# Ledger of designs, part 41: designed miniproteins, single chains, continued (3)

Each design is a single chain, and the fold is of that chain. pLDDT is the mean over its residues in the fold that is shown.

## One batch from the design tools (miniprotein)

Design m9403
Fold by ESMFold2-Fast:
Structure m9403 (fold): chain A 86 residues (1-86)
Amino acid sequence: SAERARFEATVRAVEEKFIAAVEKLKKDISEENIKEFEKIVKELVEELRRLAAELSDPELAALAREAARLLEGLGKKIVEYARSQL
């Protein structure tokens, strides 16, 4: 279905951007890079929440909401850890 294809493409793009953001932060843990990481995570969470709101399939919408919740939680834990290394 078109919605399934959109879901899969969006989740893949979010995953790739999140991995890239984590790798950048891992190479240089600084206040500037932590702020940039927080901004990227916020944008990715908003993208998943927007996807969830636009999907008519209730199961795909629920998965997109759960993905957004999990990503937000993981991002916060990574930020807390990174700040502890400063």
Scores: mean pLDDT 91

Design m9404
Fold by ESMFold2-Fast:
Structure m9404 (fold): chain A 63 residues (1-63)
Amino acid sequence: SEAELLARLLAHEALKAGLLDEAQARRLTNSLLSNPERIAPALALIREHRDDLAGAYAALLET
């Protein structure tokens, strides 16, 4: 599904950039797949905070 693709892509990009470890990336993916309504807000957060991706991803993991 599109939601599954977006959730996996979002977590994979953070893992590739060194912003998340494998456990954090898995946790984020599972959270987004369990709550697909959070995917669009997560993408908006990343888009608005592209100059502070570490902060944006930290915020996503706190939920």
Scores: mean pLDDT 81

Design m9405
Fold by ESMFold2-Fast:
Structure m9405 (fold): chain A 81 residues (1-81)
Amino acid sequence: SIEDMSPGVQAVYKGMLKTAAANIYAREYGEDVKEVHAKFLKMSDQEFIDWMKQLAEKTEDEKVQKELNEIIKQLQELEKV
């Protein structure tokens, strides 16, 4: 499904996933959205995936864990293209 998107759409979607992750993290952990987003933008794709996996393992909130795992899944699909 993601592989069926144009390269431009894939790039936009990848940026959207980083934005979604920053908003989730800021909401749940009381962090500054701008600071978190800047941190995520400096990460490589692999660094970001690894960081998200670590966060999902540390979270005790099932809803947050599910949201993070969906983002991880989509990022892994984008990395394959």
Scores: mean pLDDT 77

Design m9406
Fold by ESMFold2-Fast:
Structure m9406 (fold): chain A 100 residues (1-100)
Amino acid sequence: MKDFYRKAAEAAIDLAEFEIQHAKKLIDEMRKAPYEKAPELYEQAVKEARSAIQNADLAERYAKEAGDQELVNRARKTRSEAEKVLDEAKKVYEEIQKKA
């Protein structure tokens, strides 16, 4: 079972990292897009960032079951990065709303 949990944790971290990168791309697109498209891009970025947090939490649980402290630490770092991206999406969207 430990090998299953290790692979599951790694897969969840990989997915969370992909979602973080996708959310960052959506935030960059939001900065460059016409105002009318900003809400759609914001909603997508928030959804990706929240999914990344959920997958990082799942990864931490699987890593703990595997007894892999390094993998637990990686999951926690990935969660922190996802939270920062969520906060950035909110701040960028608020700034666009104030300047538009």
Scores: mean pLDDT 89

Design m9407
Fold by ESMFold2-Fast:
Structure m9407 (fold): chain A 76 residues (1-76)
Amino acid sequence: SREEIEKKLKELLPELIEEFMKEENAPEEARPELEKVFEKYKPKLIDAILNKDKEAFQQTSLELYKAMLEVVKKYE
Protein backbone atom coordinates (compact mmCIF):
# COMPACT_ATOMS: atom_id res chain seq x y z
CA SER A 1 0.00 0.00 0.00
CA ARG A 2 0.99 3.66 -0.30
CA GLU A 3 1.23 3.97 3.51
CA GLU A 4 3.56 0.94 3.75
CA ILE A 5 5.85 2.33 1.02
CA GLU A 6 5.88 5.77 2.70
CA LYS A 7 6.78 4.18 6.06
CA LYS A 8 9.63 2.15 4.50
CA LEU A 9 11.07 5.20 2.72
CA LYS A 10 10.89 7.24 5.94
CA GLU A 11 12.77 4.49 7.82
CA LEU A 12 15.44 4.21 5.08
CA LEU A 13 15.93 7.96 4.58
CA PRO A 14 18.52 8.51 7.39
CA GLU A 15 20.71 5.64 6.11
CA LEU A 16 20.40 6.73 2.46
CA ILE A 17 21.35 10.33 3.31
CA GLU A 18 24.26 9.16 5.51
CA GLU A 19 25.69 6.91 2.75
CA PHE A 20 25.28 9.64 0.10
CA MET A 21 27.01 12.21 2.32
CA LYS A 22 29.94 9.85 3.00
CA GLU A 23 30.41 9.00 -0.70
CA GLU A 24 30.22 12.65 -1.84
CA ASN A 25 32.15 14.09 1.17
CA ALA A 26 29.19 16.35 1.95
CA PRO A 27 29.39 18.54 5.09
CA GLU A 28 26.80 18.19 7.90
CA GLU A 29 25.40 21.61 6.91
CA ALA A 30 24.09 19.98 3.69
CA ARG A 31 22.02 17.32 5.52
CA PRO A 32 18.80 19.35 6.07
CA GLU A 33 18.71 20.46 2.42
CA LEU A 34 19.40 16.90 1.19
CA GLU A 35 16.51 15.62 3.34
CA LYS A 36 14.25 18.37 1.92
CA VAL A 37 15.20 17.43 -1.67
CA PHE A 38 14.44 13.75 -0.98
CA GLU A 39 11.02 14.67 0.47
CA LYS A 40 10.27 16.71 -2.68
CA TYR A 41 10.88 13.66 -4.94
CA LYS A 42 9.39 11.06 -2.55
CA PRO A 43 5.75 11.29 -3.82
CA LYS A 44 6.84 10.67 -7.44
CA LEU A 45 8.99 7.69 -6.35
CA ILE A 46 6.03 6.24 -4.40
CA ASP A 47 3.72 6.66 -7.42
CA ALA A 48 6.24 4.88 -9.68
CA ILE A 49 6.54 1.98 -7.21
CA LEU A 50 2.75 1.65 -6.83
CA ASN A 51 2.22 1.71 -10.62
CA LYS A 52 5.20 -0.65 -11.24
CA ASP A 53 6.45 1.97 -13.70
CA LYS A 54 10.12 1.04 -14.09
CA GLU A 55 10.91 3.92 -16.48
CA ALA A 56 9.32 6.53 -14.20
CA PHE A 57 11.20 5.08 -11.20
CA GLN A 58 14.55 5.17 -13.04
CA GLN A 59 13.94 8.70 -14.35
CA THR A 60 12.85 10.05 -10.94
CA SER A 61 15.77 8.33 -9.16
CA LEU A 62 18.21 9.93 -11.61
CA GLU A 63 16.59 13.37 -11.15
CA LEU A 64 16.78 12.96 -7.35
CA TYR A 65 20.46 11.96 -7.51
CA LYS A 66 21.30 14.96 -9.71
CA ALA A 67 19.37 17.31 -7.39
CA MET A 68 21.26 15.95 -4.37
CA LEU A 69 24.60 16.45 -6.19
CA GLU A 70 23.63 20.10 -6.87
CA VAL A 71 23.08 20.59 -3.11
CA VAL A 72 26.57 19.24 -2.37
CA LYS A 73 28.14 21.50 -5.03
CA LYS A 74 26.83 24.58 -3.16
CA TYR A 75 29.19 23.67 -0.29
CA GLU A 76 32.31 23.24 -2.45
Scores: mean pLDDT 81

Design m9408
Fold by ESMFold2-Fast:
Structure m9408 (fold): chain A 73 residues (1-73)
Amino acid sequence: MEEKVKEMAKHLVEKEGLSEEEAEELARLVARLQAAKDNPAVVAALEAAEEELLKLSPKEAFRRIREILEEAE
């Protein structure tokens, strides 16, 4: 899991020009989302926020998703 997260972080740094720190945060968030897929409370909260998330910048959307994950867990 962590090894896959590091590989994704490297790919994002190279393709999107993100800092290594920002890419690691994004990769960790993706790993948390994958782990939370089976949690109905997290799924319901993400679905309720879907319209809001689509209107946000990528950075703001990632912050909001992290807040939802922290509140549901």
Scores: mean pLDDT 68

Design m9409
Fold by ESMFold2-Fast:
Structure m9409 (fold): chain A 76 residues (1-76)
Amino acid sequence: MIPKFSDEEEEQGIKDIKDLFNKAIKYAKEGNLVEAARYDTAAGVLATALMNSSEKGEEIEKLYKELRKKVDEAVK
């Protein structure tokens, strides 16, 4: 089993997910779909790992779905 993250590591991971998705949204709005895809993929991998290893799994899943929807809406 993957070890469970500490509360501090979970908070840092959530911040990292938000940062990566915000960068994906920024690049998507700029029409840079390659960089948008890179950040979207990195954020998805991190979000999946945290969802499976965190007591905040439901919160992280909701965050992932909301941010992924924003990326889809930003893609031209």
Scores: mean pLDDT 78

Design m9410
Fold by ESMFold2-Fast:
Structure m9410 (fold): chain A 103 residues (1-103)
Amino acid sequence: MTPEEREAGIDAAQRTLRIGEAVREAAKKASSHGDELVKAANELITAAQELIDAMRNGDEEAYRKAREKLQKAGIKLGKAYLSLSPEDQAAIDEAVARAVAEA
């Protein structure tokens, strides 16, 4: 991994971390199934943090493992999101849009 690729990767992972935190907070206010989305968001946050740490430390094995965790967490988050009501989905979408705008 080049220094430029590492910097871009850390930036992307930090953005993912911010999105995960925004989803978690919005999911706590969901009318139903919000607990499933909170759990999925926590897995995404953990994976993004592990990815940042692996890239900063140059740990190739930790980086590979963190990337796999991030992919799996993203899939779980998507499934949890689709289980929400349209009203709760709209609230999550607004929270994500705000987090992305601040990145």
Scores: mean pLDDT 83

Design m9411
Fold by ESMFold2-Fast:
Structure m9411 (fold): chain A 82 residues (1-82)
Amino acid sequence: LQFQVVGGDGKVVVQQSADGRVYRISNVGNSPVVVQISAAAPTRLRVSRYLNGRLVSSRDILLNGSARFVLQPGERLVISVL
């Protein structure tokens, strides 16, 4: 997976697990940020959204090319490669 900040003035921290299968993307800034996630081949992902440490939503998606996610301040995405 490839990650790019494509909009907003938020500050993003990306952490990858040792096996490369789990990514944690946190907006540690005070402004919204737009993160683009890209895959070289169609990839099934579980995307879980946390706000202030609490699970808000979780869904499975098929990433075919790229997808964009808005992260508000205090939001974190946990992305698992399925």
Scores: mean pLDDT 82

Design m9412
Fold by ESMFold2-Fast:
Structure m9412 (fold): chain A 87 residues (1-87)
Amino acid sequence: DLLKKAYEIILELITGNPVSFPTLKDATEALNKELKKLTIDQLKQIIKQLEEMLKKFEERGADKSQIDAIKKAIEIVQKYLKEKEEE
């Protein structure tokens, strides 16, 4: 499941504990590769899930680092969605 794999990489980036990758840079590169395999609809689904997660984290007063990481993940997926729509 490509959607699940991309989402799991995003969660590792948010937690700051890359279990599957040696560095955050490697995790980010892996995320970009997985996002390229997703359809426009799947990218929109990830954005929706991340926006819902952001709302829940903000409502409960989560750490700024976690909130910033979720926002950056949304920006990366949105940028990729736009690039794919323009192709």
Scores: mean pLDDT 73

Design m9413
Fold by ESMFold2-Fast:
Structure m9413 (fold): chain A 61 residues (1-61)
Amino acid sequence: MKKKVVVLVSEKTSEEKIEKAKKILEKEGYEPIIVRVEKPTDELAEKLKKELNADKYIVIN
């Protein structure tokens, strides 16, 4: 069963970085949930992880 990962990104994060992260996570057996925000922080990522019932989070700037 796939574990969910919140991928928190900024408006400045390129689509190329997002697609690369998605492909890596999917190959590792994770389901990526991409969330774009003005300022990505670990605190916001942790909150979203809890709200979306995800197993992990990563932050990409």
Scores: mean pLDDT 81

Design m9414
Fold by ESMFold2-Fast:
Structure m9414 (fold): chain A 94 residues (1-94)
Amino acid sequence: MEEVRERAKEATVEMVRAALEKVGASEEDIERAVELVRQGFEDFKKANEAVKYLREIDSFTGTAVGTVLGLSHLTEKHAETGLEIAKRALERVK
């Protein structure tokens, strides 16, 4: 339950770091993006800020994060789907 949402958050953070490193983003931009993603998991009202910031750097990463954040704020089953999406995106980016 709560563990699934926490795992989705960590997988999404790792995916964001890997994706932004591949597009040549600065360490400062990566850390800012990670912080916004973490805030979006705690407060869905902040999810749009994370998505907009990420889309300016890489539209695919922003869209993937938006999907996972949206799913993670619904039900346990949706959070499980979000975790699967984050894991597959991370494997594809690595």
Scores: mean pLDDT 81

Design m9415
Fold by ESMFold2-Fast:
Structure m9415 (fold): chain A 77 residues (1-77)
Amino acid sequence: MVLPLEEIEKLAERVKKAAEEKKETTDPSDIGKLGDRKDILRLVGAAIASLDDPEYLEKINKIMREMDKYIEELAKE
């Protein structure tokens, strides 16, 4: 089922905030256990559920691209 875009946006904001906090405190041992991974899987699920709506898929893809950037940052530092 398609989630409201506002909920997806808030989910993305939580992931961004978590990534920023992790970058400042830095605990490399916990990188693989970050909660952001679950949030990303949820975004992927929303994208799959929205196959018939190209505009909605484009919005989700933009959010996922932003998430990828934060994940890469966390993985390297």
Scores: mean pLDDT 57

Design m9416
Fold by ESMFold2-Fast:
Structure m9416 (fold): chain A 68 residues (1-68)
Amino acid sequence: MSYADIVIRIASKEFGLSEEDLRRVLEEIRRRKLSLEETAELLQRRFGLSPRDARGLAAALLTAVRED
């Protein structure tokens, strides 16, 4: 199981997000080469996360992108 799979599973439980939605965000980060700020902003817009939660999740997702 990849680091990305672990991050997706934890975030799904913590924030009530679907694993499919989180996988789609990872693909968008890879395709668009999103920064930490852009990723956090996207998470706030799509999922209604607070700025603090969005920043934390964005950092974890960017780390997961660098694993593969």
Scores: mean pLDDT 83

Design m9417
Fold by ESMFold2-Fast:
Structure m9417 (fold): chain A 83 residues (1-83)
Amino acid sequence: DKYKELVKKALKSLGIDYLSDKDIDELAEIIKKFGLTNQDYLDLGISIAKKSFVDPSLSKKEQGIEIVKGGAVFGSLLEKSVG
């Protein structure tokens, strides 16, 4: 539940309203796997991921998913390094 709320807030910030409940569940499991619990670190990680290379051959949905995944990676590294 907490991880779903992290994903929903991140998607709302990205203007992504077309992901299914299943997509949100899958992203929540990824965030949980990375151990990211703080919205601020996810949001900062997403800001970094947005400025990284995104594969333009991917659909808008897949690009949004990759940005959230990248945000989870960067955000979890920040959370683990800083506390």
Scores: mean pLDDT 76

Design m9418
Fold by ESMFold2-Fast:
Structure m9418 (fold): chain A 110 residues (1-110)
Amino acid sequence: MKEKLQKIKEEIEKLGKELEKEMEKNKDNFKKFVEILIEYNDKLNELLGEVVELFQENNLKEELEKIKKIWDEYLEKVNEAIENKDMEKALEIIKEFIKEVLEVIDKAIE
């Protein structure tokens, strides 16, 4: 379990850094910014699905509830920022989301 979580953590961290870089690069191109966000959200959702499965299999109920809440709050906040065309705020929300996810996984690996 811990070895699989460590690998997924490293993949999420790498994907989060790539997303941040691509979003930063495309801040002035709203259409491209949204396309990148959708693509990376799909990839992040797949990785979080693997985290959720591992948490369920290992009876980590508290961590499971935290990850689900973090994802739901992230989607609400990032969608609001996109509706307002606030790409700086969207990038800030993405950075906080990745940080919060990694903190939950780190606690589960302890």
Scores: mean pLDDT 85

Design m9419
Fold by ESMFold2-Fast:
Structure m9419 (fold): chain A 71 residues (1-71)
Amino acid sequence: TVMDRDTMDQVRRSVRALEAAARSINDPQVRATVRRRVDQLRAMVAAGSDLADAQQVIDDVAAVVRDAVAA
């Protein structure tokens, strides 16, 4: 119970960080893709989706952001 709340707060913090990183992406196509994924993740959190599924989306989006920032 306590762990579930902390995990949800961590997911929300990750969403905020990815949203902030998306604003610094210069490629408009990559930026739009990251924004859509962040919106999907936010909807998953609001719907109470499986936290493992949410973490997979976070990892996928984080990889795209790292590649875009490194380019």
Scores: mean pLDDT 74

Design m9420
Fold by ESMFold2-Fast:
Structure m9420 (fold): chain A 80 residues (1-80)
Amino acid sequence: MTLEERRELRKKADELIAQGKHDEAAQLYKTVAEQSLEEAKKNGDLEAAIRAMELEARYLEKQGHTAVADALRELVEKYR
């Protein structure tokens, strides 16, 4: 998955959030995050990617998007 493809999926997830489809948005965020973590693991940057995901989860939680934040945190724990 390319950086452009990840950005397109994130835009789709944001659109789903706007439509009230929070569970579907959480699944898309998780898919993009999992791909990013796998790529970072392959490149030796896993710890940096985990920290970036934790920051994103905190930001989403602050915005009230708890389902998406929880999905990202669950994914990060699997890579620890």
Scores: mean pLDDT 79

Design m9421
Fold by ESMFold2-Fast:
Structure m9421 (fold): chain A 77 residues (1-77)
Amino acid sequence: SSRVEEILREIREKAAATDPQGVSDALRAVREEAEAKGLSDEEIAELIVEKIKELFGLSDEEVELLLEEILKALEEE
């Protein structure tokens, strides 16, 4: 959890330096489109993580940590 919090902090800092609204809008659009297509929580989590990786240039290790945390959050909803 602490490592995920560190990654999320770095993402927020990079977003704040560039276009925080555009980043938020892009992530929301990916989630809404995936939910509208009836994708599983697992597939939605993968798409969100891929979009974050694209926007912030994350490593494969950071992507795996985010995928696990996002999937857990979706399963709890």
Scores: mean pLDDT 67

Design m9422
Fold by ESMFold2-Fast:
Structure m9422 (fold): chain A 76 residues (1-76)
Amino acid sequence: MERLIETLEKAIESLEKNKENFPDKEKVDEAIQLLREAIEAARRGDFEKVREYIDKLEKLGFKSVAAALRRELDEL
């Protein structure tokens, strides 16, 4: 659990730090919002909802972030 939340928090920090390097800042903001919602779902133990948010991240084009989060979720 803790490791998944840590990975979600690090993903948010990475996106916020590198936001200026993305051409579509609106998608970055949407990705950060999805990650925040995933943290709240994880804290509730709603891992199915976490998986849904990860799928939405992948659809937005954040495939590497989504892949890392799936690995942490699969280790639960």
Scores: mean pLDDT 80

Design m9423
Fold by ESMFold2-Fast:
Structure m9423 (fold): chain A 77 residues (1-77)
Amino acid sequence: LTALSEALQHCDTEKILKLLPTNLDSLEKSPELAALLLMFPYICETENVEKIANYLQSSPDPSLRALGISLRGALSN
């Protein structure tokens, strides 16, 4: 998760997409990582956030889809 946290802080969209967990269990056990993802719309450009939100919303995991919806919602606030 250290590599994902680093990629999030640098807005490295390619690395973020490669390192995103396939299961929300990893995010639920790492509240600091979930907090970084929620802060992402405020520190990164809209197009980068949109790419990550789209990736999460295309997940078969309903919890990851919900997180993607939350990221899109943050862009509207």
Scores: mean pLDDT 66

Design m9424
Fold by ESMFold2-Fast:
Structure m9424 (fold): chain A 88 residues (1-88)
Amino acid sequence: MGKESLEKAVEELEKAIEHLQAGDVAAAIRHAREAIDYLGKAYNSGETKPSLEAMKEVREAIAHAQAGDVAAAIKHLQRALEIVKEAL
């Protein structure tokens, strides 16, 4: 059950990175927030540690994206993606 939510979080994180690389910051933040929702579902399903660590990285990515630091935002999203993939 938690694994399906982590798989959906991967899809949303990959979309967020693609949109940031394309210069669509608004779409990237939307997908990053959707990833947080899926990570929250994974947390509630018992995937506690990877979900919390990934959510922290995604929140930092959103803050950097809103501040105009696209490079830092991408780095934090890539770290979140690595954490989630290692948990699968």
Scores: mean pLDDT 88

Design m9425
Fold by ESMFold2-Fast:
Structure m9425 (fold): chain A 77 residues (1-77)
Amino acid sequence: SHEEERKRALEEILRLLEEHGLPESAELARNTYKYAKEGNLQKAVNSGIATLLVSIAENLPEEVLRRIQELINIILS
């Protein structure tokens, strides 16, 4: 289901953040999922952008950044 895809996307973002030394950013990713489920698209998008900006600032590899972006798009769809 679409809800299962969103939950799997969140779980994959959380794994990627942990693997790359950014478990502290987990709350931004969880907020993206929470607000998307609540239908608060503005807050969901803002939390998703914040997740990406922190990942960029911490110099995650480009392929990881692209994957996080894809996963955020799944959560927001």
Scores: mean pLDDT 87

Design m9426
Fold by ESMFold2-Fast:
Structure m9426 (fold): chain A 60 residues (1-60)
Amino acid sequence: SAELVRRARRFIAIARKLLELGMEDDARQMLGQARRYAEEAKRAGAPEADELLAEVRALE
């Protein structure tokens, strides 16, 4: 679960940078990856998963 949380956070960080650069299509692709890892982390019982999913939704 720690690996899944780390991957979700990494993709969120990349998406934030892409949004700052105006690269909305690339940002949406990275948010899709972040969402996938956050959902897997939730299935694995990671307490951070709901926060990560909320963060992804806020950036969409």
Scores: mean pLDDT 87

Design m9427
Fold by ESMFold2-Fast:
Structure m9427 (fold): chain A 82 residues (1-82)
Amino acid sequence: SRREQELRERILEDASIGLGRMAASVAYLGFPKDEAAAQAVLTTALESARSLPPAASARAVAEIQRLSAEVLRRAAEERRRA
């Protein structure tokens, strides 16, 4: 049914976003001096999200891109305070 399909898509989207959040944490903590390395880790999470069904992929990619921008922004702010 449509409701079951929507539920399955949301579960896959949530799992992908969760993985993206873990990748963002690893990038932020693991590579505070290497923005390129941090970006490579985040790019891998984006590629995983793009393998989802089209609707779920679009939503997950948008959210992971937002998380990536936030991680890089916080890393830059922390460097400015040092």
Scores: mean pLDDT 72

Design m9428
Fold by ESMFold2-Fast:
Structure m9428 (fold): chain A 115 residues (1-115)
Amino acid sequence: SVGEVIEKKIKEGVLSFDEALALVGVALEYKLSVEQIKEILSQPSIEEAIDKMIEFTYGDLSSLSEEEIKKLREELKKKFDRELAALDGTLLKEAVDKAIEEQKKRLEKLLEELE
């Protein structure tokens, strides 16, 4: 499941929980499949996850100019940062224990939408 990939990447120190949720949020906006989202989350870094998302959304990076790739990376990074900021803003309103429960609830809801 998407949740199993997220748990693995958090344990490996590649992604935080919020970073994983932000990537899922952007991928859902682009209507990517569960399998594409799993592949994006399986990348070794956020930068490579964004590149994989560009590949699934716009096609092979080798078919794009350097300027087009740079623009797409910046656009997806901005979407990612926006999703991440929204999660951080939510967590800052709650006690630590309640913030953990809210993160779990958000993940469960997003995973349900991917199944």
Scores: mean pLDDT 76

Design m9429
Fold by ESMFold2-Fast:
Structure m9429 (fold): chain A 92 residues (1-92)
Amino acid sequence: MLQVLEKEKNKLSPADKYLFDAYSSLIKGKYKDASNSLISYIKENNPSKLRQLNIRSLGDFIPVNDVSEILKKAAKLLNNKPLAIEELKKLV
């Protein structure tokens, strides 16, 4: 699975590489890294959504909770890459 994802990463746009990194970090159980990669994906694809979510304010737990809920749902779908990736896209 991971080896196939590494080959696909080289064919992705810079923005989509952040989705790959988020998924890869979830497989490894690195939720902090997965969160940071997902935030980078949102920033590159929809900066206005990033402002709406107010992710830049670490004192605002609502945007962090939205990211955490998507990561938890994607983590349950890790054996189905297409569904996990679609779950990660829901904040964009």
Scores: mean pLDDT 65

Design m9430
Fold by ESMFold2-Fast:
Structure m9430 (fold): chain A 98 residues (1-98)
Amino acid sequence: SVQKKLEEKLKELLEEESKLTGEELTLEDLEKEARENADTVESARLMLLIIEGKIEEALKERIEKLKELLEKSTDEESKAKAEKEIEELEKLLEEAKK
């Protein structure tokens, strides 16, 4: 269930990235591009870690990126969303360690 919850968070990230680029990407598209774009695209990096079964590492990397976004963000709505997502991902990380 931790992997499925992480995949839902990845889908949310893809939707946000798609709004910025104007491109609609699916999880299947991301799987194809994961190895080639993992060093430059956060969603691709997370997908690669999921494919490799590195769920704890994927959660840790996403949490760190959200913390960076929270520090740089000037929008109160974006800050609130990032804080909530960090809390949810930290709970998933605890579940993944069991």
Scores: mean pLDDT 76

Design m9431
Fold by ESMFold2-Fast:
Structure m9431 (fold): chain A 78 residues (1-78)
Amino acid sequence: DDEKANLGAMAELAAKGMVESARIYQEDKKSGEKNAKALLEQAKKAGPEVYEWAKRIAEKRDSLEEAEKAYEEIREAI
């Protein structure tokens, strides 16, 4: 099940990246939007599950606390 382990690791990296994009968004909305869009495109290439998890965190960008909470919920579900 190395493929499943690799997908989980890629999903965690994408999710952490999205939380960082939410942090950037708090300082500069334009830069945060650009970074989130690039990460979502990379997540799509990794797979539909990775994209869905990254998107959930991206939707919480207006609150870093909510973005971090979404990340923890996804991490527990993986």
Scores: mean pLDDT 75

Design m9432
Fold by ESMFold2-Fast:
Structure m9432 (fold): chain A 96 residues (1-96)
Amino acid sequence: MSVREILKEAFDRIIEAVKAGASVEEIQAILDETLEKLREQGVSDALLRLVEAMLNTLLGRIEDLRAAGKPRDEIIAEVKELGDRMLTAVDRAEAA
């Protein structure tokens, strides 16, 4: 799988987890699995750290929106927007 395909699968899993009302711990497990898959693909330490930072930012945003009492639809929309921006950032990093 490409880095982009691994991340897209991860974002799809995070969206489904948010829809299901999954805990932050369950979402963190998706992040940990995603980082392990990227390590197995042999990505650079720099790209791995970039992805880890982006995924942690996404997790924090989900926590903040839940704490603010935002409805699931708004949280899902924010996850999709952030996911698209993160995929663009990874595409740029791989092209460099």
Scores: mean pLDDT 82

Design m9433
Fold by ESMFold2-Fast:
Structure m9433 (fold): chain A 70 residues (1-70)
Amino acid sequence: SDADIAAVQAATDATLAGLDAQIAALRAQAQASTDPKTKEWYQMLALLFEIARASERFITERKIRRLREK
């Protein structure tokens, strides 16, 4: 139903907002770090969270598609 689709979209928006906040925090830690290895570690973690964000978007699109076809 449209209500079910709206609920899935709202839940995904909340999850993505949380991931965006974590990515921003990790990038800030990388920027603040003076140690090259620590900087690279935070940059790598931020990249992994960006991949997780893209994965969450894909899962949501698939879930919405299934709801529309039921």
Scores: mean pLDDT 84

Design m9434
Fold by ESMFold2-Fast:
Structure m9434 (fold): chain A 120 residues (1-120)
Amino acid sequence: SLEEEAIEITKRALKAETVEEAAEEVRRALELLRKAIEEKASPEVILRAAEAAGVAMMQLANLVLEEGGDEKKIEEIRKEVQENMDKLQDLYDNKAPLEEILKAAEEFRETVEENLERLE
């Protein structure tokens, strides 16, 4: 299931010890989120896929920082990813229509994809 895949990505992301390993989990999470959006999955499945991408991205940002990455750039990336995740979480918690959740999930996916390129 998409939920089981999201859980496995999250577990691998939290165990990632290299930038390459973390970046791979971000890519897997983005593909899972894309599939969940295309299939118009339940809000819970969409949120789980987005959470996996967020966790993987935060781990990637942490590892890039440990390797001497630009602290200010990394803080901006973390903030942008977190703000978009918080928006999606708020829509879910308030039982927003699926169309609004799908739109916010796509905006989150695009934000993570753009910021992944900034860290590579």
Scores: mean pLDDT 89

Design m9435
Fold by ESMFold2-Fast:
Structure m9435 (fold): chain A 62 residues (1-62)
Amino acid sequence: MDATAEELLARLKAGAATLLAAGVPASKVRQLVERELREAVEDGLLTEEQAREILAEVDAFI
């Protein structure tokens, strides 16, 4: 991944861990991650492939 994709992955994992620790359901955390990744692709920050890889990593973490 490029530096932007690695930074976003790290932020999403940290955010997911925080929300899970606060008692937010994994399904809701996943929805929030999918939304952030969709917006990042639409903004040109990520490719669709990078977004899929990040989602898979976060989904495995949840």
Scores: mean pLDDT 81

Design m9436
Fold by ESMFold2-Fast:
Structure m9436 (fold): chain A 96 residues (1-96)
Amino acid sequence: NAQLDAEVEGALAEIYLTLLIKYPDPNLTAEQVRRYADFVERAIEALRAAGMEDTAQRLAESAIKAFQVILDVTTDPEAKAEAQRAIERFQALLAA
């Protein structure tokens, strides 16, 4: 069931984003930041494919907020660069 699968992925992505905001980790690696961004982007894509545009838009907004927190607390320059790229990716998804 594509709608159920998309809703489950979206809910998991929201949980991860909430935890990234609640428990900021200054030691996140660039690879970890990119994996989180890729997971959330796939969840947004799945929600859009399932016709859940409002949920996808809210998830993208939450992602921008979470990756802004990562950008602010992370000390690794490569992780900061990946967080900035993630913010730009999610802003582009909101504009589409």
Scores: mean pLDDT 87

